Designed miniproteins, single chains, continued (2). Designs and how they scored, part 11

Each design is a single chain, and the fold is of that chain. pLDDT is the mean over its residues in the fold that is shown.

## One batch from the design tools (miniprotein)

Design m4351
Fold by ESMFold2-Fast:
Structure m4351 (fold): chain A 117 residues (1-117)
Amino acid sequence: MSEKEEKEKKENERKAVLLATALSLRAIGAAIQAVLDAERKAGKPLSPKQREDAAKKGLLDEIDRLKADGYITDDQAAALKKVIDTSSVSEAMKEFTKVIFEQMEKNKEKVKVLEVP
């Protein structure tokens, strides 16, 4: 029943695009939430370095969740963690977004579907 499988593939591609967008926004949100949680727990204003460290921790925890949910591989998770550990929060966020966009472009290039409306 190839026709049902073909429709399911097209729906899965749309879902993958939506998920990639949601995951990008979720990573940004996780970094912000980690800073807010750390500041609340401290009961005092955080230094700029403490805010950066909290944001990085939020990103690292989100990468572990993405791996656990099967959205990224162990190797991809390790590579992203290394970038976060070795760069500023701003650079880490840019690199994370770039990696997701590059993954989407590669998937798009591999799509050889004759059945495009």
Scores: mean pLDDT 70

Design m4352
Fold by ESMFold2-Fast:
Structure m4352 (fold): chain A 103 residues (1-103)
Amino acid sequence: MDPHIEDLADYHFNKFVKAAKEDPESEEAVRYLEHYLFFRFTGASGRPEDLLRALGAEFKKAGIPLDVAEALLRRALAATPGVSDATIDEALRHFREGYEAAL
């Protein structure tokens, strides 16, 4: 039983959602989100804006409140080497667009 990269990404996202709902301040939630983002960006050197909008929609569908979602995503992005606060703010703008557009 060999897990595919997609299965690994889904595993980490599901673990992230569970951890975030149990304790939105936990390092565990941030760690699972970092792994999810890594698998989604495997082989890529950038962060596509369309993926950030998709993440916003996914977080809303998963029932994570916007304030919790933004705090956790900011922490995960801040852990990435070479990422500036301005880049994080831009990423969060696209994330919010996707979150608010999802019904």
Scores: mean pLDDT 77

Design m4353
Fold by ESMFold2-Fast:
Structure m4353 (fold): chain A 80 residues (1-80)
Amino acid sequence: MRTPEELELIRLGLDTLEKLLKAKSKEEMKKIAVDFADQVGLSEETKKELLEKIDKAKSKYEIIGEFNLAFGKVLKKIKA
C-alpha cells in the first residue's frame, strides 16, 4: 500500500519536472531545483552538489537528467 508521504513525493517530483520542462533559463531551473530540495528535505551537501551540476550542465536535457537521477534516489529511499 502506498503511504501518503510516498504519494506526496511523487506529486512534488512530477510538478518539479513540469516546471523544469517549461523553464527558459538556467537560473529559473536552479530556483526550481532548490525549491524541490527544500520541500523533500535534502541535506545541504546534496543540494549544493545538485546546484553545482546544474551550473556545469551544457543543456536543459542534462539538467533534467540530473534531477531525474536525484528524484529516483529519494523515491527509492522512501520505498525501502
Scores: mean pLDDT 75

Design m4354
Fold by ESMFold2-Fast:
Structure m4354 (fold): chain A 83 residues (1-83)
Amino acid sequence: SAEEMAELAVRAGRLAGLSDEELAAVAGRYLLSGGEMGRKVGELIARRLGLTPEEAVELARAMSEERIREAERRIAEQVLKLL
């Protein structure tokens, strides 16, 4: 489910040593360019961090593309280790 994916992404990101700002930027990326599931997961990640979707999107726009991609990669690597 989207809830389980959002929980896993936040947990994996924190285990990978990402800041809440980096996690929020990844959520904002999902909101800006994700499919239906990606947008829902982004919304739920933002909510878990105590942020609005708009705040997550602003953080994504303020962060470099390279830094967001590195954060996404670190989350994905950590998720594979948890599965």
Scores: mean pLDDT 86

Design m4355
Fold by ESMFold2-Fast:
Structure m4355 (fold): chain A 84 residues (1-84)
Amino acid sequence: SSKMQQLLDEVEEMVRRGEPREKIIEFLSNKLNEITKVDKEEVFRLLSDMTTLNINKLMNLLSPYLSQDELAYVGQAVALIYRR
């Protein structure tokens, strides 16, 4: 999906610029809310505490709205945010 590629590219650029993690999580939460219909606050909460449980909960929450390929873009974006 071009929308998901743009999301990943934007997250990569924010990480490259040294944006605070909290700001990148806010950006990703807003974008996922725009693309899906999931609540921004719920997505932000899950992204703010990166456990295996929370990543699995996030993927399950998004799976009705995103393909497997699009979910992979979300996983890549999350990995970029927490790689720092």
Scores: mean pLDDT 85

Design m4356
Fold by ESMFold2-Fast:
Structure m4356 (fold): chain A 121 residues (1-121)
Amino acid sequence: SMHNEKLQEILDKVTPKVAPLLESRGLEATRTRVGILLIMVTPGGAALSQRQIAELLGVSQATVSRHRRRLLEAGVLGERVVKGKRVEYISDLELRKALLDSLSPEEQEQVLEAIDEVLAR
């Protein structure tokens, strides 16, 4: 879709901007890892299922699961139970700020539109 194409272009721009922070946490800066984090920092992104994240990033669910596990192990993602539901969040506040600062307002809207498209399905 057009929203998926725009998301891939945004990931190509954002990945090098956040790479030094990810590398300082012992993580290789892959487009999939940055994509998961970008989804998680965007409103509505935390509500996406593993299947929906995989669809949005154009990867397998197994690939999403593997990268999420690595992000949790590195302390970049945290996990909590809210109203009986397990929810992941970005616990690394420096990386969260860098992700938000990496996006123009137009790019933020494009990521939000991509998430909304997948949530509507």
Scores: mean pLDDT 85

Design m4357
Fold by ESMFold2-Fast:
Structure m4357 (fold): chain A 90 residues (1-90)
Amino acid sequence: MSEGQKEELVVLLERTTEVATRLLNEGKVDEAIEVVTAAMDKIIKELEAQGEKDLAAQVEALRDQIITAIRNKDIASLKALMAELIQLIS
């Protein structure tokens, strides 16, 4: 994956974290799940397109953990898992 492609995915995840955090603070759990899953599905497809199958599988595992954090309204875990995801793809 190119440096520019990594930067675009990092920016997407940072913005997704901000939006999901805001939605959770407003009690909009389902909307927060939709925003996060859309962003993560895009990242998984991009990684698969680049042949990064092992990395895509790691992102998919984090996706399930992030969705669980959102359902539990655990903003601290959401932020920590999103930061882990950003480090993983950087």
Scores: mean pLDDT 84

Design m4358
Fold by ESMFold2-Fast:
Structure m4358 (fold): chain A 61 residues (1-61)
Amino acid sequence: MKKPNKEFIKKVGDAALAAARPEYQDEIRKLVEKALNAKTSEEAQKYLIELGELVARSQPG
């Protein structure tokens, strides 16, 4: 089975934290942590999708 790409997950997380409003940063960090701890690439991708949705909601219109 393919393992999650941890470097990619970290880069996506860093970009999300830079783009997000402060009130969303803790939830973004939790999703990044879950993705990094995922056992499979499929599980990691589910958390990355949730992260993307959260970042979209954190944008100021």
Scores: mean pLDDT 76

Design m4359
Fold by ESMFold2-Fast:
Structure m4359 (fold): chain A 100 residues (1-100)
Amino acid sequence: SKQDLYDEIMKLVKETSEKIKEIEEKYGKSEEGKRLIAEEVVKFTKKVLELAKKYNAPESFIKRIEEAIKLAEEALKKKDEKLAFQAVEMVVHEVLTLLS
């Protein structure tokens, strides 16, 4: 159901946020920290796409998550924490539209 997809993605958001906090506490503002945050966001967005396909989400939702993956991969290449967080925000906004 759409509710099950929402719940699973929000669980991933919480788990990913906790991992990012751990990276920030261990690595601070280093380039390694920024790379690891972006890597976690790439993993997160790919897992969201897998869940979207499993739950037969609308094509528009799937396309938007694919855009978030591309942004997350760009964040990883550039070591850009701000782009990584924009990819997460993109996913969260799309998830909120699933139940509206």
Scores: mean pLDDT 87

Design m4360
Fold by ESMFold2-Fast:
Structure m4360 (fold): chain A 82 residues (1-82)
Amino acid sequence: SEAAARLERLLAAEAEIFAELAPQAQALYQQAKTDAEKRAATRRLLRQAIDRMRERGFDEVADLAEEALREAEETGTVTGRD
């Protein structure tokens, strides 16, 4: 089906992007010593993966992922009282 073909292309793109980012991930995590620094490294890598998805024409997927990251950051900032 067309949906299955689109999913296959998306998964292939995802695998290629993570392979491209692997050396940068290693360098960032090697330098990160605190949990906060590790979280910052993870967020940076995810944003770069989103940009790479856009470069490959997966704009809708990239936009959804970026929105999810923004919501997660807002939730972490506005933790319920206590």
Scores: mean pLDDT 77

Design m4361
Fold by ESMFold2-Fast:
Structure m4361 (fold): chain A 98 residues (1-98)
Amino acid sequence: SMEEKLKELAEKLIEAAENKDIETIVKKMKELIKLLEPSVPEEEIEKALKELVENNSDEEIIKHAKAVAQSILIKLDPSLSDEEKNERGRALHKELLA
């Protein structure tokens, strides 16, 4: 299912971020964007990811990859209510702005 694919990609993004593996982060972000936005041409996704890497430090790329993955895992968690998902999402967004 789409949810199973998103969960697997999110888990692999967390692993790549923990290993500070920027190349794997970029690869998994590309796969994620292709699943979420299938109408966007692959060349445009590759260009956007290249610009992201060129304009951000490794630490920022790792931080954002973790946040994206955590956001997906929160949304897909069947044990959480919609209210709990919204609250955790807002907390994660505040941490990103800190």
Scores: mean pLDDT 82

Design m4362
Fold by ESMFold2-Fast:
Structure m4362 (fold): chain A 68 residues (1-68)
Amino acid sequence: SLQETIKQMLQELLKIKDLELLKVHLERLIKWLKLNNADQDVIDGLEKALKEKDLEEMKEILQKLLEK
């Protein structure tokens, strides 16, 4: 399912230890989700994460999205 694919992608993103690399992967994921008509709530959550300047705060937002 799309939801299971998204959860797997988020789990892989959480393994990234570099802020700029994580941002590049988040931007790619957001574009892919928009092309696949994913839930706007998920897209909004990822865009919120992308605005963070701290790696750990970004990961906290991603972890909360996984818990849905």
Scores: mean pLDDT 83

Design m4363
Fold by ESMFold2-Fast:
Structure m4363 (fold): chain A 75 residues (1-75)
Amino acid sequence: KKEEADELMKKAIELLKQGKYDEASNYFLKAAELYKDVDPQKAREAKANAIRAYFYAGKEDKAMELIVEVEKELA
């Protein structure tokens, strides 16, 4: 599970570098989902990167939704 999440993070970063922001955000969210139960800190980092990718893609509504989700998890 953790190894799978690490591979998804690597792919997401690669997509980000290629300017494929929508695909990158998708892979970051998949990585966050897999990290959730095994590495909560990496899950939050993946969500932060997904938020960033959403902003780059012009999807402000989705970015804001993720910010609220992360804020609730930290409370």
Scores: mean pLDDT 79

Design m4364
Fold by ESMFold2-Fast:
Structure m4364 (fold): chain A 119 residues (1-119)
Amino acid sequence: MKELEELEKKIEELKKKLEEAVENEDYKSQDKYVLEIGEAEGEKLRLELDSLPSDLDQAKLAEKRGFSTSADLFRKAAETGDQSLRDKAIEIAEVNVYTAAALRAIGEAIDKELERRKK
């Protein structure tokens, strides 16, 4: 669980750096921090899934997060005992989190900058 707390702190620090990069119009740093936020959020999801005691609990978490394909694959893994289905479910969930988190982070940083400029 210490690793999840360290990742959450890293994500918050990266979001703050992204907001500063947006304010300074530093597009190269914006690209860097967006990618790093996506990677950290994907790693966080993997640790959350690996901490759960069963494939059915992993399916419930994936479904709650909106990853229906991953949830279905976790359920099939639980029914068949096929580890390859579990591995595929995790991979699909990580890619979806990476993409969604990256897009959300840059959107939120831009929104904050636009509100700041309205004064």
Scores: mean pLDDT 80

Design m4365
Fold by ESMFold2-Fast:
Structure m4365 (fold): chain A 79 residues (1-79)
Amino acid sequence: SMQRREELKNRLITRLGVSEEMLKELEKAIEADDHVAVGELIQKMVSLAKTPEDLQVISEYVSLLTGNLSPEEVARLAR
């Protein structure tokens, strides 16, 4: 849902320090089906993660944006 996406987006910005610009780039890359750019942006966000909860927030957000990837599949793209 849009509400859940905004909640996760706010957590990425406030807790992990992900820039709003980086999240906009991620949304554009997903819309363009640019798997390379999506993977690179996920890796950048994962580099900011300190806890398993942080990784869960990243995975859930990307999963909601793509609709086709589970949170576990998103976590694999970060490796």
Scores: mean pLDDT 79

Design m4366
Fold by ESMFold2-Fast:
Structure m4366 (fold): chain A 55 residues (1-55)
Amino acid sequence: MDKKQLAYDTAAALAGAGVGFGDTGEILSKLYGLSPQEGADLAQQAVKDGKAGSF
């Protein structure tokens, strides 16, 4: 479902903007129905993948 890619891209953008993982998780939970932990894990994964760095 395209929702997973959109959630990841949103997590990457928020983490890249300096938003904390907990806050990112809450935002993704409200927008996409993920658990806050799943949203935080996506943000951490995006940072690890180099997608959420200071580009």
Scores: mean pLDDT 76

Design m4367
Fold by ESMFold2-Fast:
Structure m4367 (fold): chain A 97 residues (1-97)
Amino acid sequence: PYGVGVVELGNVTDEELRAMIDTVIEADVRPEDQPVLAGLEFHTLVFWDRKDDSPSGKKIRTLHPYFTWTDSPLPVRVTLTFEEDRFVVRMEPILPP
């Protein structure tokens, strides 16, 4: 049920995006994994704005969320992909350098 990538967003607020993420987690994450995600610390979604742009002047925002697990021994990186109005979530452990 998990994928990986970046989301291109226009004028979505952080609260709206969080609500969308929560909806997708409830819909696409396996029931046994949902309690683990409920314990996930959500800090802030990091948006990357593309400023050095084409002649069209389009500004593209990419989403790169960082989450931590409240009760996990290892921090986890969460990546979101938006595909046809569906978010796909990928979780991977962050290994120390």
Scores: mean pLDDT 44

Design m4368
Fold by ESMFold2-Fast:
Structure m4368 (fold): chain A 85 residues (1-85)
Amino acid sequence: MEGRRLYERAVEEGARALYEAEKSLLSSDLSEEEKLEMAREYAIDAMEGRETGRLVPLTEEGKRVEERLRRAGAEARRLIAQEAA
């Protein structure tokens, strides 16, 4: 299904982009792995159109990544729904 492939790719790329944009502003007590996991969960929430967790984009770059994820998520969900009908 094309929608699922779009979804999976957007989550992976978006999580990486969010991590790169936000990592310098996140607590130094968090490991790189923990920061990346938070970014991945955030990307999934944005793709699903849900309210994001406690990680809120603090940088302008992070906010732009969130907007791209929300748009990609809406398109991916639309395609998945069409393919499931």
Scores: mean pLDDT 73

Design m4369
Fold by ESMFold2-Fast:
Structure m4369 (fold): chain A 75 residues (1-75)
Amino acid sequence: SKELELARKLTVNGIRLAGLQFDAELYDLDLSEEIRRINEALEEFKRTQTEEAAERLQELLDEAERLMDERIRAL
């Protein structure tokens, strides 16, 4: 169902965000601005349920995860 597909996407994206928050705390890295923007995009996706909002959320998650990996490697 559409509801189940939406729930799956929200769950997967929520797990990715939780992982970023966990790694930021574990490695003592400041990603507060990136996490804030992801939270805003996640709320927009929940509200609108549009492909555009989903793509924006995906782009922000991909960028933040790349930045996290880069900063962890620099430790």
Scores: mean pLDDT 84

Design m4370
Fold by ESMFold2-Fast:
Structure m4370 (fold): chain A 56 residues (1-56)
Amino acid sequence: TRRYLVGFKEEFDEEYITRLGGEVLSHSGNLAVVRLPEEAVEALRALPVVAYLAPV
């Protein structure tokens, strides 16, 4: 697993992360720092509500 910074186009919902087997480490507004399995990275990036996804 790796840490990622995720920016959302809409209101943040932790279910976007937890349903993919990830963990929310912190969030503020439409930004979240998450821990995510490698296999889940492309699935999360493909969601229309995700504006960007970057490793931290």
Scores: mean pLDDT 80

Design m4371
Fold by ESMFold2-Fast:
Structure m4371 (fold): chain A 115 residues (1-115)
Amino acid sequence: IEDAKREFLLKLGKESLKYLKESDVFKVEEELNDVGVPIVLPEDKVKMTVDGKTYELTIEEYYFLIYFSKKLNKILTVEQVKELVKKYHELLKEGELDLEEIEEKLLEYAKELLK
């Protein structure tokens, strides 16, 4: 479970960094490492600006916001991202460890949240 979590988050982090470099909507005020996370994280949280409003997000919420917004071609709200992260934890608790299956189920759930 923890290894699958780490692998999935690293994948999302790498893709999120690509989106941040190209997007005017998502801004991070702190210096980022190669996975798009601020180098100094004393509380495992990221300060991010989305459409002019600043949020304190967990690393999971941060990666999910950027990654799934790009995949859906629609900017997710922080509330939608929190629901998506909750769904991710439910899938892990049910014993789902296939990263492709997790991503597919999360994409379908995210589409439901957008409608």
Scores: mean pLDDT 67

Design m4372
Fold by ESMFold2-Fast:
Structure m4372 (fold): chain A 113 residues (1-113)
Amino acid sequence: MKKVLIADDNESMRKMLADELRARGYEVYTASSGEEAIELAEKYKPDVVIIDPVMPGMSGLEAMRRIRERFPDTKLIGLTGDPALAPAMRAAGADAVLLKPFPLEELLRAIEA
């Protein structure tokens, strides 16, 4: 079973994505901050991390850099409403960047790529 970590400070987005991915057979963990995302990545060693670059406290960009440094084989997918952040997310180690709003099918393709 593929392990997915979702890090987003928006509770509605986090719950929606977690429920959809669980319904499709993924094992899903959720984080509301960059610090929690790093802690859960270390504990569960997810195959995929889906992360928003903008979160309170430690930014998602900083969390992405730390996860990439520690887990070079983990797939990083960035979700952002701001296309201007996409280059910074790729520089931080994102394998894919999706623009909000996105179709669920696009996210599923990125997870399985």
Scores: mean pLDDT 83

Design m4373
Fold by ESMFold2-Fast:
Structure m4373 (fold): chain A 81 residues (1-81)
Amino acid sequence: MLSAEQQEVIDQTLLELSALLEEALPHLSPAQAAEARREAQRLVNRLMEEAEKAKSVEELKEIAEKILEEFRERLRELLAS
């Protein structure tokens, strides 16, 4: 069962993923937007899976930051296309 602190990390990460997606969407083609949405969903699913396995809040924060950086990199690649 997730602690309140772990749930806060998840909630904050989901908000940041949504903000990154919404900021990028106006600058993407429909095909790129579809890819960005699929990547966001994949990363959300991975965050939820990794959160169940995380042994500490600190470990979950490290996982969350890696997920956010992967999404930022993917959005950069799509925007450069």
Scores: mean pLDDT 85

Design m4374
Fold by ESMFold2-Fast:
Structure m4374 (fold): chain A 70 residues (1-70)
Amino acid sequence: AMEKERQERIEKAAEEGRQRALDAFNSLSDEAIDEMAKTAGVSKDELKERMIRAAENYARVQAEEEIARE
């Protein structure tokens, strides 16, 4: 019903998702990051970027679905 409030909720969720992904990534050991990157077939830098982007997208979708259920 409220387009601006909807968009603000979605963007806030995306920012929180990004921060959680960064915190989670920074809590991992270098060995764990290397193993994850090798399993994914990407560099550590690419893994970090993709995980952050995936977390942002996931948070946006979750927020949109919650709003749609209201």
Scores: mean pLDDT 79

Design m4375
Fold by ESMFold2-Fast:
Formats: C-alpha cells, structure tokens, sequence
Structure m4375 (fold): chain A 68 residues (1-68)
C-alpha cells in the first residue's frame, strides 16, 4: 500500500511532521480494507487546501504524492 509506505517514511521525521505522520499511519492501517484511492485522494486534497498547520500539510502532500 503506497499510502502506508509514504506515511511510514514521513513518520521517521522529528517533531510535528513525524507525529502527524504516525497518526496518519495508524488511521490508514485501521481503515486499509475500507479506504479506496479516489476517496483518499479527495480527502487529502481537501486537507491540504483547508489545513493551516504546515506540518499536517506536508504529511498529507507526501501521502497524496505516493498514490497512483
């Protein structure tokens, strides 16, 4: 799963970026059987547009860039 792999890689970053990536990784793993790539892309694009925290935007962008 490219989204999970991207979140795992970003979770190695220190500080807020790594913390947000760990939270995203947990959510992606818990919902792996129910999340489809189209819905995940739409949610990540919305998060990038509406989120004010730059660390959260960076995590969302990294996961979005990893999706097919």
Amino acid sequence: NPAIKAAEEVSKEPGKVGDYAKAALLSLKENEDTINNENLKAGLEEAIETEEDEAAKKVAQAILDALP
Scores: mean pLDDT 78

Design m4376
Fold by ESMFold2-Fast:
Structure m4376 (fold): chain A 75 residues (1-75)
Amino acid sequence: SQSDIDSLQQGSQNYLQNMVSQAESNNLSPDLLQQIRSLVQQGVNNVSRSTTVNQVVQVRYDTSRRMQSLMVQGQ
């Protein structure tokens, strides 16, 4: 339903924003933090533009994986 999609979109956006907060607490370089913030902003925008559950799930998954790669690089 549309309500289910709306809830999934909001939950996914909140999840991605929480990942930024966690990254900021990890003393990463300014360049890596900027890349993470940019990636999350793109992910949030893509989630907002998604019209199906599958699209929201794919965007969240892809964004999360790219964030994980950047965080590992910063260790």
Scores: mean pLDDT 83

Design m4377
Fold by ESMFold2-Fast:
Structure m4377 (fold): chain A 61 residues (1-61)
Amino acid sequence: SEGQELLEKIHEARKKLLAEMLGEKDPSKVNILEAIKSMSPEQAKELMERIEEEEEKLLRE
């Protein structure tokens, strides 16, 4: 379904952003929740804002 495809794209975007911020080469190895908890407050805020921007772009497309 379109909703499932969109959610998968959002999930992949989140993992990719986290991997880039953590310097991890393989996004599939990133645990999103644990990674956010281990980040500094500034890094977590930047990540959340970036995720929201990417999600809004996907929703508009």
Scores: mean pLDDT 70

Design m4378
Fold by ESMFold2-Fast:
Structure m4378 (fold): chain A 61 residues (1-61)
Amino acid sequence: MGEEFEELLEQIRNAPTKEEIKELSLKAIDLISKIPDRKKRLELLAQLNKTVQEALDRIEK
């Protein structure tokens, strides 16, 4: 779980297109939704959101 999530974040950071960022973020959201700990889900969602915003800023200018 943790390694798979970190791999998705790395792929999002390096994704060259908005479509790839979207697909990877949806996969990450699916992984997060399977975590039973609510606090941990919120923490990972915040990390995902930050990573996605930084990646979108990189490609949208």
Scores: mean pLDDT 80

Design m4379
Fold by ESMFold2-Fast:
Structure m4379 (fold): chain A 89 residues (1-89)
Amino acid sequence: SAEEELMAEVDAIRESAKGHMEELGQRLAQATSPDEKEALLDEIARRFREAVSRLRALMAQATDPEVKARIEAAIRELVEEFGRLLDEA
């Protein structure tokens, strides 16, 4: 169904963004210079903004309240992860 396809796309965006942010976070933990840390934080911020933008675009297409709730939960998880990475920097 369209709802199942949207749900799968939401999960794919969330998992992809989380994976990229996690990898960048590991590189951030190993970074030894302020300039390198800043560049990695900028990349994390770009990945975060792109993922949230894509999820919000899917929200505009969603008609099922459960799909909308899943999108909101995905955005919330990404916000929490982004905040965690900023705190670790």
Scores: mean pLDDT 87

Design m4380
Fold by ESMFold2-Fast:
Structure m4380 (fold): chain A 68 residues (1-68)
Amino acid sequence: SATKQMLQRKLAVLEATKLVLSSAIDVLEEIGKKNGGMSPEQQAELNRLKQQKEEVDKEIAELKKQIA
């Protein structure tokens, strides 16, 4: 159906957003490991990115239920 196609397109956009967020998290965690720890600013940024990824993961899960 047209509705299912629209949901699939929205899912593709959210999956792409998740990849960008996952890459940013990985980069920050690697910087933290290399420096023997994170600054408070880096820790705050990592926490914000993880929170955003959690929200995107929830949206993906809900869309997958609607498509199934």
Scores: mean pLDDT 87

Design m4381
Fold by ESMFold2-Fast:
Structure m4381 (fold): chain A 85 residues (1-85)
Amino acid sequence: MEKEKRNEKINELAQRYREAAEKLAKLQREGGSQEEIEEAQEELKRLGKEILEEMDKEAVEKVLKEAEEAMKVMKESVEKLAEES
């Protein structure tokens, strides 16, 4: 069951992303060092990329499956109309 592992990974990455975003906001608000701010930005960028990578694969698969299903239904409808005419 690969779906559960993917959901866990996405949830973990999303949680880390929120924590990193809160850390960045706190550093900016409290006047953290430029280096600390840059590190937090790099972490957010990395986490965001990993989330998108995982989500893109699943989202692409879902969209392709839905499009294929919709095309099938349309094809069957057109064929049924053509047979009756």
Scores: mean pLDDT 71

Design m4382
Fold by ESMFold2-Fast:
Structure m4382 (fold): chain A 60 residues (1-60)
Amino acid sequence: SGSQKQQQIADLQQRIDEINQKIADLRKADKNNPENKAKIIELTYEQGKLSAELRKLKES
């Protein structure tokens, strides 16, 4: 059954996966580019926030 909670978990996981792909792509680009480094830090922070939200949702 597609409960609202299951859909929210799926949506959060997709968003995390998209962020992980963006980080991977930036790491494959010029590793010494300061803009890429700053963006990786920003995306890593966003990933952490979504992962914490996902964990709370799974534990509820």
Scores: mean pLDDT 83

Design m4383
Fold by ESMFold2-Fast:
Structure m4383 (fold): chain A 78 residues (1-78)
Amino acid sequence: MEPEEEAKKLLKEIIEETKKIVGEDASEKEATEVINKLIEEKAKEMYKKFKEKTGSEEVGKKAAKTLLELAKRVSAGE
């Protein structure tokens, strides 16, 4: 399973969850604050999961970094 595919799935779920929390009239900035908090928690989860499954700390770090970079792109309007 590719870390990038997992990261995209998690990011989509985080965005959906954030809309439920802040409501549909929330500004992009307000939504981004909630998203960033959820992304940080999920990035830590990806690190642990991939490190444990592969036995590689580097793979765990790469998986977490993939989610953080993807989230940063979305926050920048990419």
Scores: mean pLDDT 73

Design m4384
Fold by ESMFold2-Fast:
Structure m4384 (fold): chain A 73 residues (1-73)
Amino acid sequence: MSAELQAAADTALALLRERGPMPGRELVEAVARETGVSLDTAEAAVVRLILDGRLAVENRVVDGRVVSILSLA
């Protein structure tokens, strides 16, 4: 479990470096696709990066919906 979390975390950071800021849902789905981990594991890795101060979170309203945009801190 910790090795899969680390791979997911490293992939999330790489994706944000390559693509720039993106919605949290899209980041979680991209991490799961790239690493083969479950969506739950990808989400846990992203949450850990937020709690560790590695990612910044900005809430935006897009088409009447609140979207959380994640970026490198």
Scores: mean pLDDT 83

